# Designed miniproteins, single chains, continued (5), part 106

Each design is a single chain, and the fold is of that chain. pLDDT is the mean over its residues in the fold that is shown.

## One batch from the design tools (miniprotein)

Design m19680
Fold by ESMFold2-Fast:
Structure m19680 (fold): chain A 89 residues (1-89)
Amino acid sequence: MPELREWIENGKVSELQKKFNEMAKNNDNPGILEFYALSYEVLGDKELAELALEFARKGVSVGEFRLYILDDYPSLEEAREALRRALNS
């Protein structure tokens, strides 16, 4: 997802939020695939991408998923640990 990567790398949080809100508004089932594509392409970590996809499949909200991978954790390792805990709790 080149656009989503550019928004993350440049701190364009509002653009990323707008995109995810648009997907949620449209009741867009591809939202799970977008979360996977975002994690896989942007984060470059297959384990984190798989954890993020599993979390999204459990019906997580767009805002909640975003907190786990973008806003709440300053490193990929912290995000990975948080996602593992959420999936196993």
Scores: mean pLDDT 52

Design m19681
Fold by ESMFold2-Fast:
Structure m19681 (fold): chain A 92 residues (1-92)
Amino acid sequence: KEVEELEKQLLEATRKIPLLETKIIIARLGSGSQEEIDEAEKQLKEAKEIRDSNLEKLKKLGVKPNTKKIQEEEKKAKEEAKKTLEKVGLGE
């Protein structure tokens, strides 16, 4: 269904954003290449565009985003990002 697909893409983008931000931080502060940084920044831009586009499309369809589910995915992504930073010694 169109609404279900938009919600799925919104949740996937919401999950990707903190992970990509963390990947960029690790690459910039650690031993990451410029190519890795550029690719992650490109993916981050695309994820933000998908998030914003799908929020607008859901609004046009009269559907309010499932804020609870979005918050749950954001929390999971932030916890995963925190664990990744801790693992590489940057989160503590």
Scores: mean pLDDT 78

Design m19682
Fold by ESMFold2-Fast:
Structure m19682 (fold): chain A 74 residues (1-74)
Amino acid sequence: MSEIERLINRVRSILSEARRNNDVDLENILELDLSTIDSLRDKYLLTDDEDVRRFLLEQMRDIVDESEERYRKA
């Protein structure tokens, strides 16, 4: 759980910066990214399949990396 919470906190940190800079478009994208991660986290918590958990975690990492890259290019 700590890794998923760290991933969520990384996106929340960037969202805070986007809000501070009044970047409304980036705010909206990051809020959607957080909603997607939340959905994937719920699936992760409900499954007992290790392969499925690994794939879900990889998807969450990819979303966070894309969010950070999008922020860096903004």
Scores: mean pLDDT 84

Design m19683
Fold by ESMFold2-Fast:
Structure m19683 (fold): chain A 96 residues (1-96)
Amino acid sequence: MEEEKIKEAIELAKEALELQYELAKEIIELKKEEPDNEVIKKKLEEKHGEKLERLRALQKKAAEMQEELEKDKEALEELEEKARKLEEELKELEKE
């Protein structure tokens, strides 16, 4: 696996978590004053629409990077299994 991809994914995840935490605090404060969740959502979009868009973009990017990392992991596991089978075959040939 590429360490750089993992590091980049971690940094994007941290940024997304920070934005989620910030937005969650704002939602909690709005809920204290406004009982209607639809009104709260509208107020968040009006006041913090740019933060919401940034969070969505980061979540999408992080999901794409996680999918790539999972594919890389599967490829490594397949290669390791193939190497193990080859080693067993060589051992069997050496036995005779």
Scores: mean pLDDT 70

Design m19684
Fold by ESMFold2-Fast:
Structure m19684 (fold): chain A 82 residues (1-82)
Amino acid sequence: SRAREAAERAMKTNEEMIKRMLNVKEMNIDEIKKEIKRLAATDPDLFKQVYTLFKTLLSLAELLNDKKEELYKEVIEFMENI
């Protein structure tokens, strides 16, 4: 389905944006949490943007029944408890 392919591309694009914003090479949860904690202290506007991107990723992963849904949920919960 073109809709499924578009959602998969959007998920990849948003992950690549997050990797650039957090300066991480892979979607490794421990590295993501470390950089998010640093970002919360140094750049609240960028922190808010990253939060919004993870919320978008969660919605896409739920739509696709993707295993990464658990990773995105854990990151969002971590960000909400900062």
Scores: mean pLDDT 88

Design m19685
Fold by ESMFold2-Fast:
Structure m19685 (fold): chain A 80 residues (1-80)
Amino acid sequence: KEKEKKAILAFLRSYYEGMSEIGKEYLRKMTVEELKKAFPHISEELAQILLDFVRGKISEEELIERLPEELKEEARKILE
């Protein structure tokens, strides 16, 4: 559970603070299975939510609403 939280928060920080446009395009082409191989501690459901977000299928607010309650405040701080 804690490893999943850290993996999700690290993913969001990397996306917002350090990922190049090429990296973001590569990420948008990933399947859930490929993302799970890269981040084995993220659940399939959360991997799908993260991919939907990076593909522009859901907004930042929708992403936060779909995250576990304990991650919502940390995610809001990253997305500000």
Scores: mean pLDDT 76

Design m19686
Fold by ESMFold2-Fast:
Structure m19686 (fold): chain A 58 residues (1-58)
Amino acid sequence: MKEFEEKKKKIIEYAKKVMKRDGLPEEQINEFIEKAKKNMTTKEEIDEAYKRVEQLEK
């Protein structure tokens, strides 16, 4: 149950962290997050992105 939500959250949080490091304003970060949430509609897309984030954060 939590797995799906946690994967999506970690993907989003990773993206936020990278954008914050680049010095993007919070408003732009929020816009990107909303766009990413719409793009990560399918379970497979979320799972694939999550695996990439895990590989990068190793």
Scores: mean pLDDT 71

Design m19687
Fold by ESMFold2-Fast:
Structure m19687 (fold): chain A 72 residues (1-72)
Amino acid sequence: MEIEKIYEEFIEELERRMREEGLPEEKIEAVLKSIKEGKETFIKQALSSKEDIELLKEILETILENILEELK
C-alpha cells in the first residue's frame, strides 16, 4: 500500500469521526486544513525514515485519537 493512500485514508477517517462526535464545522475545517497542509512533509519523512508501514499506521491512529480527545 502506498504512503499517500495511507495518509488519505487517515484524513477520511479523521473527518468521519470528527463529524460523528458532533464537532463544530469551524473546528473540523481548521483541523483538516492543518493535516492536509502536512501531507507532503509526512510523505517526505516516511520515505526518508524507511519506517514499517504498520508502524506508520499505528502512529497515525494515535494522532487521530489524540486530536479527537483534544477537541472534545
Scores: mean pLDDT 75

Design m19688
Fold by ESMFold2-Fast:
Structure m19688 (fold): chain A 60 residues (1-60)
Amino acid sequence: GDAEKGIELGLAGQGAEGGEYAARAILKSGGTVQGANTALEAGKAGGYAAAASADWEGMR
């Protein structure tokens, strides 16, 4: 679903797009705008964290 797609895109370094999918899933499920904004921010942060982890493994 949209939440799973959000995680997939975050791991691929597409955190912003992943966050949009997660935010849409929250809003479609009757969640709050605040929850959707948190998902967008988490998606961006997750994308950066995943990219950094891949770089660390690339140095090994």
Scores: mean pLDDT 58

Design m19689
Fold by ESMFold2-Fast:
Structure m19689 (fold): chain A 78 residues (1-78)
Amino acid sequence: MREKIREAAYESLLKAGVPEELARQIADAIATLVEAEGFDPELVRRSTVTALVHLAGLPVDEARRIADEVVKAIEKAL
């Protein structure tokens, strides 16, 4: 379960052009969040946007677009 969510998030982030090290870190954080709280698409989206803005330095609009794709990838993996 956790590994499946982590991999889906990681692949989605890499496809969006997020550097490998940051994509791995963010995917691990998302997998931990989903394991602890259950899959809440809005919570995952908000947490992903925050991480992309603060760790990757992305604009909020681009971060939101990438976060939407991450949420979709996780939904397909479940």
Scores: mean pLDDT 84

Design m19690
Fold by ESMFold2-Fast:
Structure m19690 (fold): chain A 67 residues (1-67)
Amino acid sequence: MDEEMAILALSSFAAASRSAGDEEKAAAAERALDLFLEGNYDEAIKLLESLGEEGKKLAEIIRKTLE
């Protein structure tokens, strides 16, 4: 389990989305990070999967870090 890598990946995704001008995607990524830190992994994964291909990739990383 590598919680620090999951946090870094979520933070980087939020920052990248903001830099690209996608404020809604950045806000959703920040919400997913908050859910992850709260221990609401299922809600974080579900939210990430709704953010397209990059979000689905991050959801898979989180699933693997919890194993």
Scores: mean pLDDT 79

Design m19691
Fold by ESMFold2-Fast:
Structure m19691 (fold): chain A 118 residues (1-118)
Amino acid sequence: MLLDIPELLTLSDEERARQILLIFDPEDKEKVSKETADELNAFFKAVGFKGPLIKEGEPRSTAVERILEFVKEFLPSKYGPVLLYLTLKTLKKNKLPFTKKNIELAYVRALMELGANS
């Protein structure tokens, strides 16, 4: 189940990153699936992230570290993981392709939703 902002605000940054993985793989498998790795890497590539890519079959804890590294570089704010979650939630729920335009629109929506709930 996808989380709302009040639920996300009760979580640590590591738990928020784990919830990001659940957007792509709701079964909460111990290891990263090919679909999850491919979709997250497509997102990272679309935004120009040059850090380490997520690998199929790696532990979810390793993927969490990759997500937090992305957040540290591209969203260096107290609410970085929340904004990333809301952006990806919007894209995935509405089945939008990970284009720069769609990502920018989803991110602006995430900023507005967070502001309205703060």
Scores: mean pLDDT 81

Design m19692
Fold by ESMFold2-Fast:
Structure m19692 (fold): chain A 75 residues (1-75)
Amino acid sequence: SVEELRRNAELVKQKMDEEKARYTELKAQYDANPDDEELKAGYETEKTVYDNLQYAYDGFKAAADAMEAARKAAE
């Protein structure tokens, strides 16, 4: 349902906000220590997690918008 897709988007958004805090902190640490390969790997790993959550959020939102548009077109 549209409502379920919107709910899933909200839950993913909460996880994105949590992950963004971790990603931002690791990026700041890496930017301060650009030769530290472990900090780079940690930052890149958390960035990948954040990017995957962003993709999921965008997907749920787009699917919900498409279903709402289809329902409106049927009116």
Scores: mean pLDDT 84

Design m19693
Fold by ESMFold2-Fast:
Structure m19693 (fold): chain A 72 residues (1-72)
Amino acid sequence: MSAAAREALERARRHIAAAREALEQGDVDTASRHLDEAGGYIARAMGLGAVEEALALGREAAQVGKELHRRQ
């Protein structure tokens, strides 16, 4: 895996974690912003050939997104 793909995956993970923390604090707007950023990094990682890892993070982001939608 390229260093660029690894960096994108790490940034996506950090944004997913930050989205979860924001939801625990009731900050839906902050959680939504972090999920949007995670999606961008997931797309970048996929474009760089890290398809399986990007799909796994996409599933995690989707799970957080479902929790966010339940609160709206």
Scores: mean pLDDT 86

Design m19694
Fold by ESMFold2-Fast:
Structure m19694 (fold): chain A 84 residues (1-84)
Amino acid sequence: LAKEIKEKAGLNEKDARVIAEIVERNGEISPELAEELKKISEENLVKAIKWLKSIGREDIADKLIQFRIDLGVEQLVEAVEKVF
């Protein structure tokens, strides 16, 4: 699976392994996987989402999109709270 993601989505080995684990878990993101997902660039996350949609795993693609949205909101809230 990770090898397929690396070759088909154009991800590096580390990012491909993270996406493979999420696919293996049917889109369930553990705290450990969440920390690894935070390290994936926006460009590579978009590549992963496009690949997931191309193979009919829109359910997992939507979970990655939601994770990125939630992360952005969390980062904004934390930034505001630290300044004020």
Scores: mean pLDDT 76

Design m19695
Fold by ESMFold2-Fast:
Structure m19695 (fold): chain A 78 residues (1-78)
Amino acid sequence: MEPLTEEQKEKILALLDELIKVSTNPRLIEALNRLKEGVEKAKTVEDVKELLQRFAKEHQEDITVEQAELLAEIYKLL
């Protein structure tokens, strides 16, 4: 299991902040803030991947194309 580096964590959190910034759906913003808290507590790359997979399964229908592209950038960091 690959450890999550501080650099990866900082970049992921910055992309999540951008995703929150461009979001107008209060329910999605709440879910993104929970995802951000989960990433802040994450210790491994796998922990973050599991958090992203759960978010995608629960909220993919609420996500815009621009938001989906930001999520893809997060996956590229892992």
Scores: mean pLDDT 81

Design m19696
Fold by ESMFold2-Fast:
Structure m19696 (fold): chain A 66 residues (1-66)
Amino acid sequence: MKESAQRDLETSKKRAEESLEKARKSKDPVEKVAALFAAMSDIVVLDLAGEEELAEKLRKELKEVA
């Protein structure tokens, strides 16, 4: 039970990290903002799912990239 939900959380973790990396590498301001927004959305999902420590770590990375 909830194995699919756990895999969805792993996918959200990966997407958040990939979005932050894209934001770091983006030279276009619009593309950077879009990537930061995508990362923020996945971080909110992780926080709501109880992954508080990981969400906090990713939020710190988001602030460094922004």
Scores: mean pLDDT 77

Design m19697
Fold by ESMFold2-Fast:
Order: C-alpha cells, then sequence, then structure tokens
Structure m19697 (fold): chain A 87 residues (1-87)
C-alpha cells in the first residue's frame, strides 16, 4: 500500500468508529481524523511518525473514556494491521 492508501484506510476506520461512538467521543475522533488528514495533505510524516502520533492520540482517548476501551483497542489492532500491510 502507498502512504496515502494507508492514511485513507486509517481515516475510514476512525470514521467507522465515530459513526458508532457516543456523542462525547465524537469531537476527539474528529480531531484525530483532522490530524491524519493534515499529515496526508502535507506529506510531512513518515509511516512510523503517523502510527506513533495516532497511537498517542488513541491512548489519550482511552484514558479520558475508559468505557470505550474495547472499541478503541479493536481500532488500534485494525490500524496496526493496516500499517503492517503498507510496510
Amino acid sequence: MTMDETMDAIIAELEKLKAQAPEELRPALDALIAEVEALKADKSASEQEVEDRLLAGLLRLKRAHPEAQEALDALMQRIGAIVRQSS
């Protein structure tokens, strides 16, 4: 996969989670989507930097919303699989 395809796949997974998420979680997911879109547009980050930044954002979200832990853990697994496919 190209970096752009990897980022598009990640954005799709974030949008999918957002559609099923409680209202309280949606602004934080919107912020993560915007961050990935900005990195894609600027092409300023390596694959590893995108993964590290996204992982940090998701870990912060888990800390703020422990009730969403299962959904966020599943998302992190899917993102990790997407990144591995692009390597």
Scores: mean pLDDT 75

Design m19698
Fold by ESMFold2-Fast:
Structure m19698 (fold): chain A 73 residues (1-73)
Amino acid sequence: SDRLDRIIAEAKSVIKRLEEALKEAEKLGNTELAQQIKEQMERLKTAIKNRDLEAAEEAIRAGLELIAKVKEL
């Protein structure tokens, strides 16, 4: 499915952005936010592995919210 392939590509992009957000959270000593980012990266990886469109879309939204929180620090 073209939609599924697009969403998986977006999920992979969000993981890369979360890796950058994780480095920033760890640099600032925000252990709680760092843990939330790690958990969200694992949810994204699981959704990609299972090719689960709904789980991937939900995980993308949650990942983008965490990225926004790091930018407000």
Scores: mean pLDDT 88

Design m19699
Fold by ESMFold2-Fast:
Structure m19699 (fold): chain A 93 residues (1-93)
Amino acid sequence: KAKLEAIKAEVEALIEEARAAGDSVTLRLAQQLLAIVDQAIAKGKLTPEQKFELEILRGLAGIVRGVGIITKDEVTKERADRLIRLIDELLSL
């Protein structure tokens, strides 16, 4: 679906933002998400295994979001919110 290509573009943008900011945790999570998106595009669907991996990534992104809240780092929180949104969009497919 065109939606998968749109999600891929947003994930790639998040990877570049995280890299430029030195946010290694968000960078690694976004890179893992990109690998799942690329596989979904190649296969035309998400597998149950990929859905499970997305749920784990969502949990990890939630921890990053929590760290952003506790440390009052709004930028880290916003990147984690974007990662969670992209994962939720994939899980809704």
Scores: mean pLDDT 85

Design m19700
Fold by ESMFold2-Fast:
Structure m19700 (fold): chain A 87 residues (1-87)
Amino acid sequence: SLLEQLEALIAALEAAQSVEEAIAILRQALATTTDPFLKTLLRDAIRTLEESEFLSDDMRIDLVIGLFRIAAGVLRVIERNRERKLA
């Protein structure tokens, strides 16, 4: 699912040792995804990492992880509401 893809990306970013590694992870995901929401989120995340040079590497990676956690939270709310309406 899209949520599982986001959770896998969050885990990969948490393991990243540098901004360069984080960008490589996101670019690989962008090259393989067909989901338009995830494509937009990945492009915004890459831009944030490249353009936020006034922040430390750790802060930039944490900012992107925060963005992905918010997106995952929104998807969980959508899934819960879908399941509740079917019950």
Scores: mean pLDDT 82

Design m19701
Fold by ESMFold2-Fast:
Structure m19701 (fold): chain A 96 residues (1-96)
Amino acid sequence: SLLQQLQQLADQYLQQQDYVGAGNSYLAIGGIYYRQQDYDSALRYYQQSLQLSLQAQNYGLSSQSYRNLSDVYRQMGDYQQSQLYSDLSRYYDQLS
């Protein structure tokens, strides 16, 4: 499946210390879970993408990860957390 291919790709990027490649793969995996309404899995993968993007200082990817986290929290009805992550997404977008 696409999910298994993306997971394998992420693992390979991590072995090569390509944190941006791994982070992008985790964003894609999170997006698949988000569309399936598996919000717990979407949060885990988006948080992993965020961590890797911050380590790589790729603030464009950090902005995207925060935006996706904001969308998940909005779907879960946590509007305060959604707004916080939306604000952080805008902040990191300005840094990229």
Scores: mean pLDDT 92

Design m19702
Fold by ESMFold2-Fast:
Structure m19702 (fold): chain A 89 residues (1-89)
Amino acid sequence: PLTPASSLLAQVKPAEELFEQFKRTGDRRYGEQAMRRAQELIDWSQGLLDTIAAAQPPQTSLLQALIAAAQQVIARSQALIEEIRKLLA
């Protein structure tokens, strides 16, 4: 079974694959879909981090891994959006 952290990190791959399709084809729809998926991941991951901060749950290695995964997803998704935005201009 996938851990929450590994499952969350894996969700970036579909957005990255859409960006690769956009670069190969020049079809703006792939770029727009990639940006939409990346933004959804940012919003969801930020919501998760906000929930964790508010709840102040016990610090476990699994929780720390999940926090790190959420931060990585946000960073990767933001970088992806900036790359796509430059190409759509």
Scores: mean pLDDT 84

Design m19703
Fold by ESMFold2-Fast:
Structure m19703 (fold): chain A 70 residues (1-70)
Amino acid sequence: TPVDKLKEQALADIKKAKTVEELEAVYAATRKKFEELAEKIKDPKELKYLAEKFGEVVEAYEEKYLKLLS
């Protein structure tokens, strides 16, 4: 699905980030893409699925952020 593809791309981009600046830019761009996709979805079940997958991206972002601060 578009949601699954966006999550996989986001996780790959987060993994590739070398600095906090790069990571923040990746996260901002990814959040915007999830928001744009959410605006197109009318089914509440699909919106819930998108929210759950975005949650997984947020967790990956937080873990990478802490690693880069070390």
Scores: mean pLDDT 86

Design m19704
Fold by ESMFold2-Fast:
Structure m19704 (fold): chain A 72 residues (1-72)
Amino acid sequence: GSFLDTVRRVLERRGMPEEEIERFLAELEKADISDPVYLKATDLIAEEMKGEFAADSRATQAEWRAERARRL
């Protein structure tokens, strides 16, 4: 899926060996949303976005957080 593809590209850009990427993605594919592997992958994507679109990414993140707070 697109999430796994995105995580793979980020790890490739960071120079992680293909074997380690394969193992990480295999764990991620089996992980529930609460698993540390899934949380780490989500943080990794968020950090990558900050690099290229820091201002827009922060604005979007703040807006989504505010919207969720309003929903309660």
Scores: mean pLDDT 67

Design m19705
Fold by ESMFold2-Fast:
Structure m19705 (fold): chain A 114 residues (1-114)
Amino acid sequence: DELSQIALKITLTYAISRSFKDPALIQQAQQQLDDLFAQAAKSGDIGKKLVDIRNTYGIEEAVGTAGLIAEISIMIHLGVPEELIKEEMEAFLNSFGNEESQKVVREYLEKLLK
């Protein structure tokens, strides 16, 4: 899934960027994140909603949402039963601070299980 690959790259780029102290490396990581979110905007409706989360609620919320998208994709690839994926994700989503982020992750899960 193209969106899950972009989401994984967003999550890892952000995580690594937080360890940087060099301003040039921080700027390069920020540019890479901008490029990845531009790719997400072209990857369909859920990718566009991920960009909207970044614009409305900030980078941390968008990265958290991307991380869950990547995690769902990995669980499906590993053959985790649909019922277990739904139970685990609902438990996690109820702890999310943002209702729109929860909705985007649920829409992605439902689309992938179709």
Scores: mean pLDDT 83

Design m19706
Fold by ESMFold2-Fast:
Structure m19706 (fold): chain A 100 residues (1-100)
Amino acid sequence: SAKEKAEEVYKKTKEVLEEIIKEARSLGTKEGEELAELLELWLKKLDLAKKKLSPKEFIEIIKEALKKIVELLEKYNFPQEIIDKAKAVLEEVEKILKEI
């Protein structure tokens, strides 16, 4: 159960991060490129963390990463649709953590 929830959280997080990376690069700005590179690094770190952490610890790391990502998206004035998608995944991650 907890392992399956961690897999689902990781899948959804990866999907939203990949979408944000594409959107950031499409802006053609220095800030967009720097954000894309930062998110690619975070995605790589999450892949490594998944192998070393318990399911609950891993989901907690994803929650903290998503909070920071939402803050960066708002700071760089990303499209509201992308901000809302990131917030929706964060809310789902928080709900799953309460059930574990």
Scores: mean pLDDT 84

Design m19707
Fold by ESMFold2-Fast:
Structure m19707 (fold): chain A 68 residues (1-68)
Amino acid sequence: SEAEKAIKGMYELADLAEKQGLPQAAAYIRKQAENMEKMYKEGKASSKTIAMQYEALKEFLESLIKEQ
């Protein structure tokens, strides 16, 4: 589903952050991914909310990479 793809994308962003030498950003993104996955499984977050969170985390990481 769209939500499952977005959650997978969040974990991939965390892995990318770690590879870029940003371990604190990786930890933050991973925690957000875990929270979104839990909320989705519990029916507490819509696919749209999860997709929006993925875009926010992607923008956050891109901003940090640009500063290097």
Scores: mean pLDDT 86

Design m19708
Fold by ESMFold2-Fast:
Structure m19708 (fold): chain A 92 residues (1-92)
Amino acid sequence: SMADKVIEILEKIKEYVNNDERVPEDLKKELEAVIDRIIALIRAGASPEEVKAALEEFRRLFLSLAEEHNVPQETVDKVLELIEEALKVVEE
């Protein structure tokens, strides 16, 4: 299902960020909380439009936090790639 594919991508983002030693622990916890909230919304039956809005808000928040914490561009690019993959799944 669309829901299962989006959740799988969100779990991949969470795993990728948690395995990157260059990402501060406080940022990892904040991103995990946001991701877990989006997964909970999807599991509660959120519409594709609501899921898309949540992913777009997550992308905006992530970019702001990544800049604040001087996250490496390689890490930023990989997370953005995964968010775009999730957005494509919702739009298909």
Scores: mean pLDDT 88

Design m19709
Fold by ESMFold2-Fast:
Structure m19709 (fold): chain A 79 residues (1-79)
Amino acid sequence: LVAPASVLELTVEEIAALGGVSVETVQARLEALAASPGAVRESADVTRVTFESGGSVITATITYRDGRPVRVRVEAVPA
């Protein structure tokens, strides 16, 4: 069996609701993450960020619409 991966895909509205913050705050944080050294722009509308945290390799795929983040897909694979 391939290593089990945890996958979560959320809209910025869903993240805002879960975190108790505004959609604008979530978008600003995703833009900051997309500007990090681990970020790779895959296309005009998609940026991927890979980093290690808590014994897992985390890959966040940020989808843009009209130049703003609208959703993120997070994959966590045990390292």
Scores: mean pLDDT 77

Design m19710
Fold by ESMFold2-Fast:
Structure m19710 (fold): chain A 96 residues (1-96)
Amino acid sequence: SLEERLEQLLREAERRIREGDLDGAVRLLSEALRLIRQLIDQGKLELAAKYLERLDRLVNALIEEARKRGDLEAEIGAGVNALEIGVMKLLIKKLS
């Protein structure tokens, strides 16, 4: 299911952040955003909002870790994910 895929992606992204694979974490979070967009398209707005909140926390953790390591590429990648989360939150609010 879409939820099972999201749970796996979020768990793996959290592990990649802890292990210092920040580029891997950026890619996994971008994939999770695509799946959340599918939830929105299916009208599952409450579920999409719940996963966006979890994703937002992981993106903030990723930005903090990238800054500590001086990883500008990962910081920019995470920043793009943060912007997309903001856009999706506005879309859910408009559709509610």
Scores: mean pLDDT 89

Design m19711
Fold by ESMFold2-Fast:
Structure m19711 (fold): chain A 71 residues (1-71)
Amino acid sequence: MDFIEELLAAAKTVLGEEAEFVTEEQREKGRKMAEQTLKEAKKLGVSEDDLKEAMRTLAEEGTKKLNEIRA
């Protein structure tokens, strides 16, 4: 299975109804960030599990920042 596709699916789940209204530009930025992170991890020999942990942390921090802006 494609790790990047799993990350994008998780992001859609978190966004809920808003996920359907996310622009193609925003989706492209998200995909590019995921691909860049995966590419860097491969260069460093980082395992997929370590990469998943890092991406989960980044997603959590991003969600917190969005909540701070909204509230």
Scores: mean pLDDT 64

Design m19712
Fold by ESMFold2-Fast:
Structure m19712 (fold): chain A 76 residues (1-76)
Amino acid sequence: VEPLAEGDTPEQQELAESIIGKTPEQLEKEGWTLVSEVTIDGLTHRTFSRVVNGVPLQAGTTFVDGVVVEAVVRTA
């Protein structure tokens, strides 16, 4: 199924905001599973997956100095 819109629900926005400032280890403790990683120009972009209330979610994150500085959560 192709996502035609961001699943930017209040729950997903709260999850994205809660991810900011966290390490990969903290995200794993919260139930996020790393599915992809790429480093571009010293910035590490990691995609995580999690199922919340039966809905598969995907988090796109940008890491600087080992912590998340930007995150977006959407339906996977």
Scores: mean pLDDT 76

Design m19713
Fold by ESMFold2-Fast:
Structure m19713 (fold): chain A 101 residues (1-101)
Amino acid sequence: LFSEAARAFSQGDYQKAIDLFNQAIAQGVTPTADDYLLLGRAYFRLGNYQQAADWFEKAIALSDNPTPFMYTLLGQVYDRLGNTDLSQQYYDLADQIARSN
């Protein structure tokens, strides 16, 4: 479900969104790729870029068909971490996937 975490995120309550995600996982709810993306975005908004990267990578690993948007998020987070080579690689991958359709 994670619907309450998504609502907290939409209201700008990023820490509350993270806390509600952790609570849902503790209650046995299995996160989807979109749930991991929301969690990563919450960490990104709080300036916790390494944790954001970790959650975005988990979202991609769980996805059968990762979207250009998912790779763009990794590009943005690695840019913030100062890893320009990895940031560019993910932006290039996002662009490549977007052009393949």
Scores: mean pLDDT 84

Design m19714
Fold by ESMFold2-Fast:
Structure m19714 (fold): chain A 55 residues (1-55)
Amino acid sequence: TDDDILERQQRGQRLIEQQRQSLSERYGNDFGMRVQQSWLDSMQQQVDDQRRLAS
């Protein structure tokens, strides 16, 4: 159970990181990219919070 949660969190983390890289490469420093980055920051915070709770 805990291993399944951890694996899903790691997968989510990888997707977030890939999305950040993709957005940076595609849009540079446009406002729309920064809005997307804020969403990804929120998702990252959720992953971090879940890791903390799962520990």
Scores: mean pLDDT 71

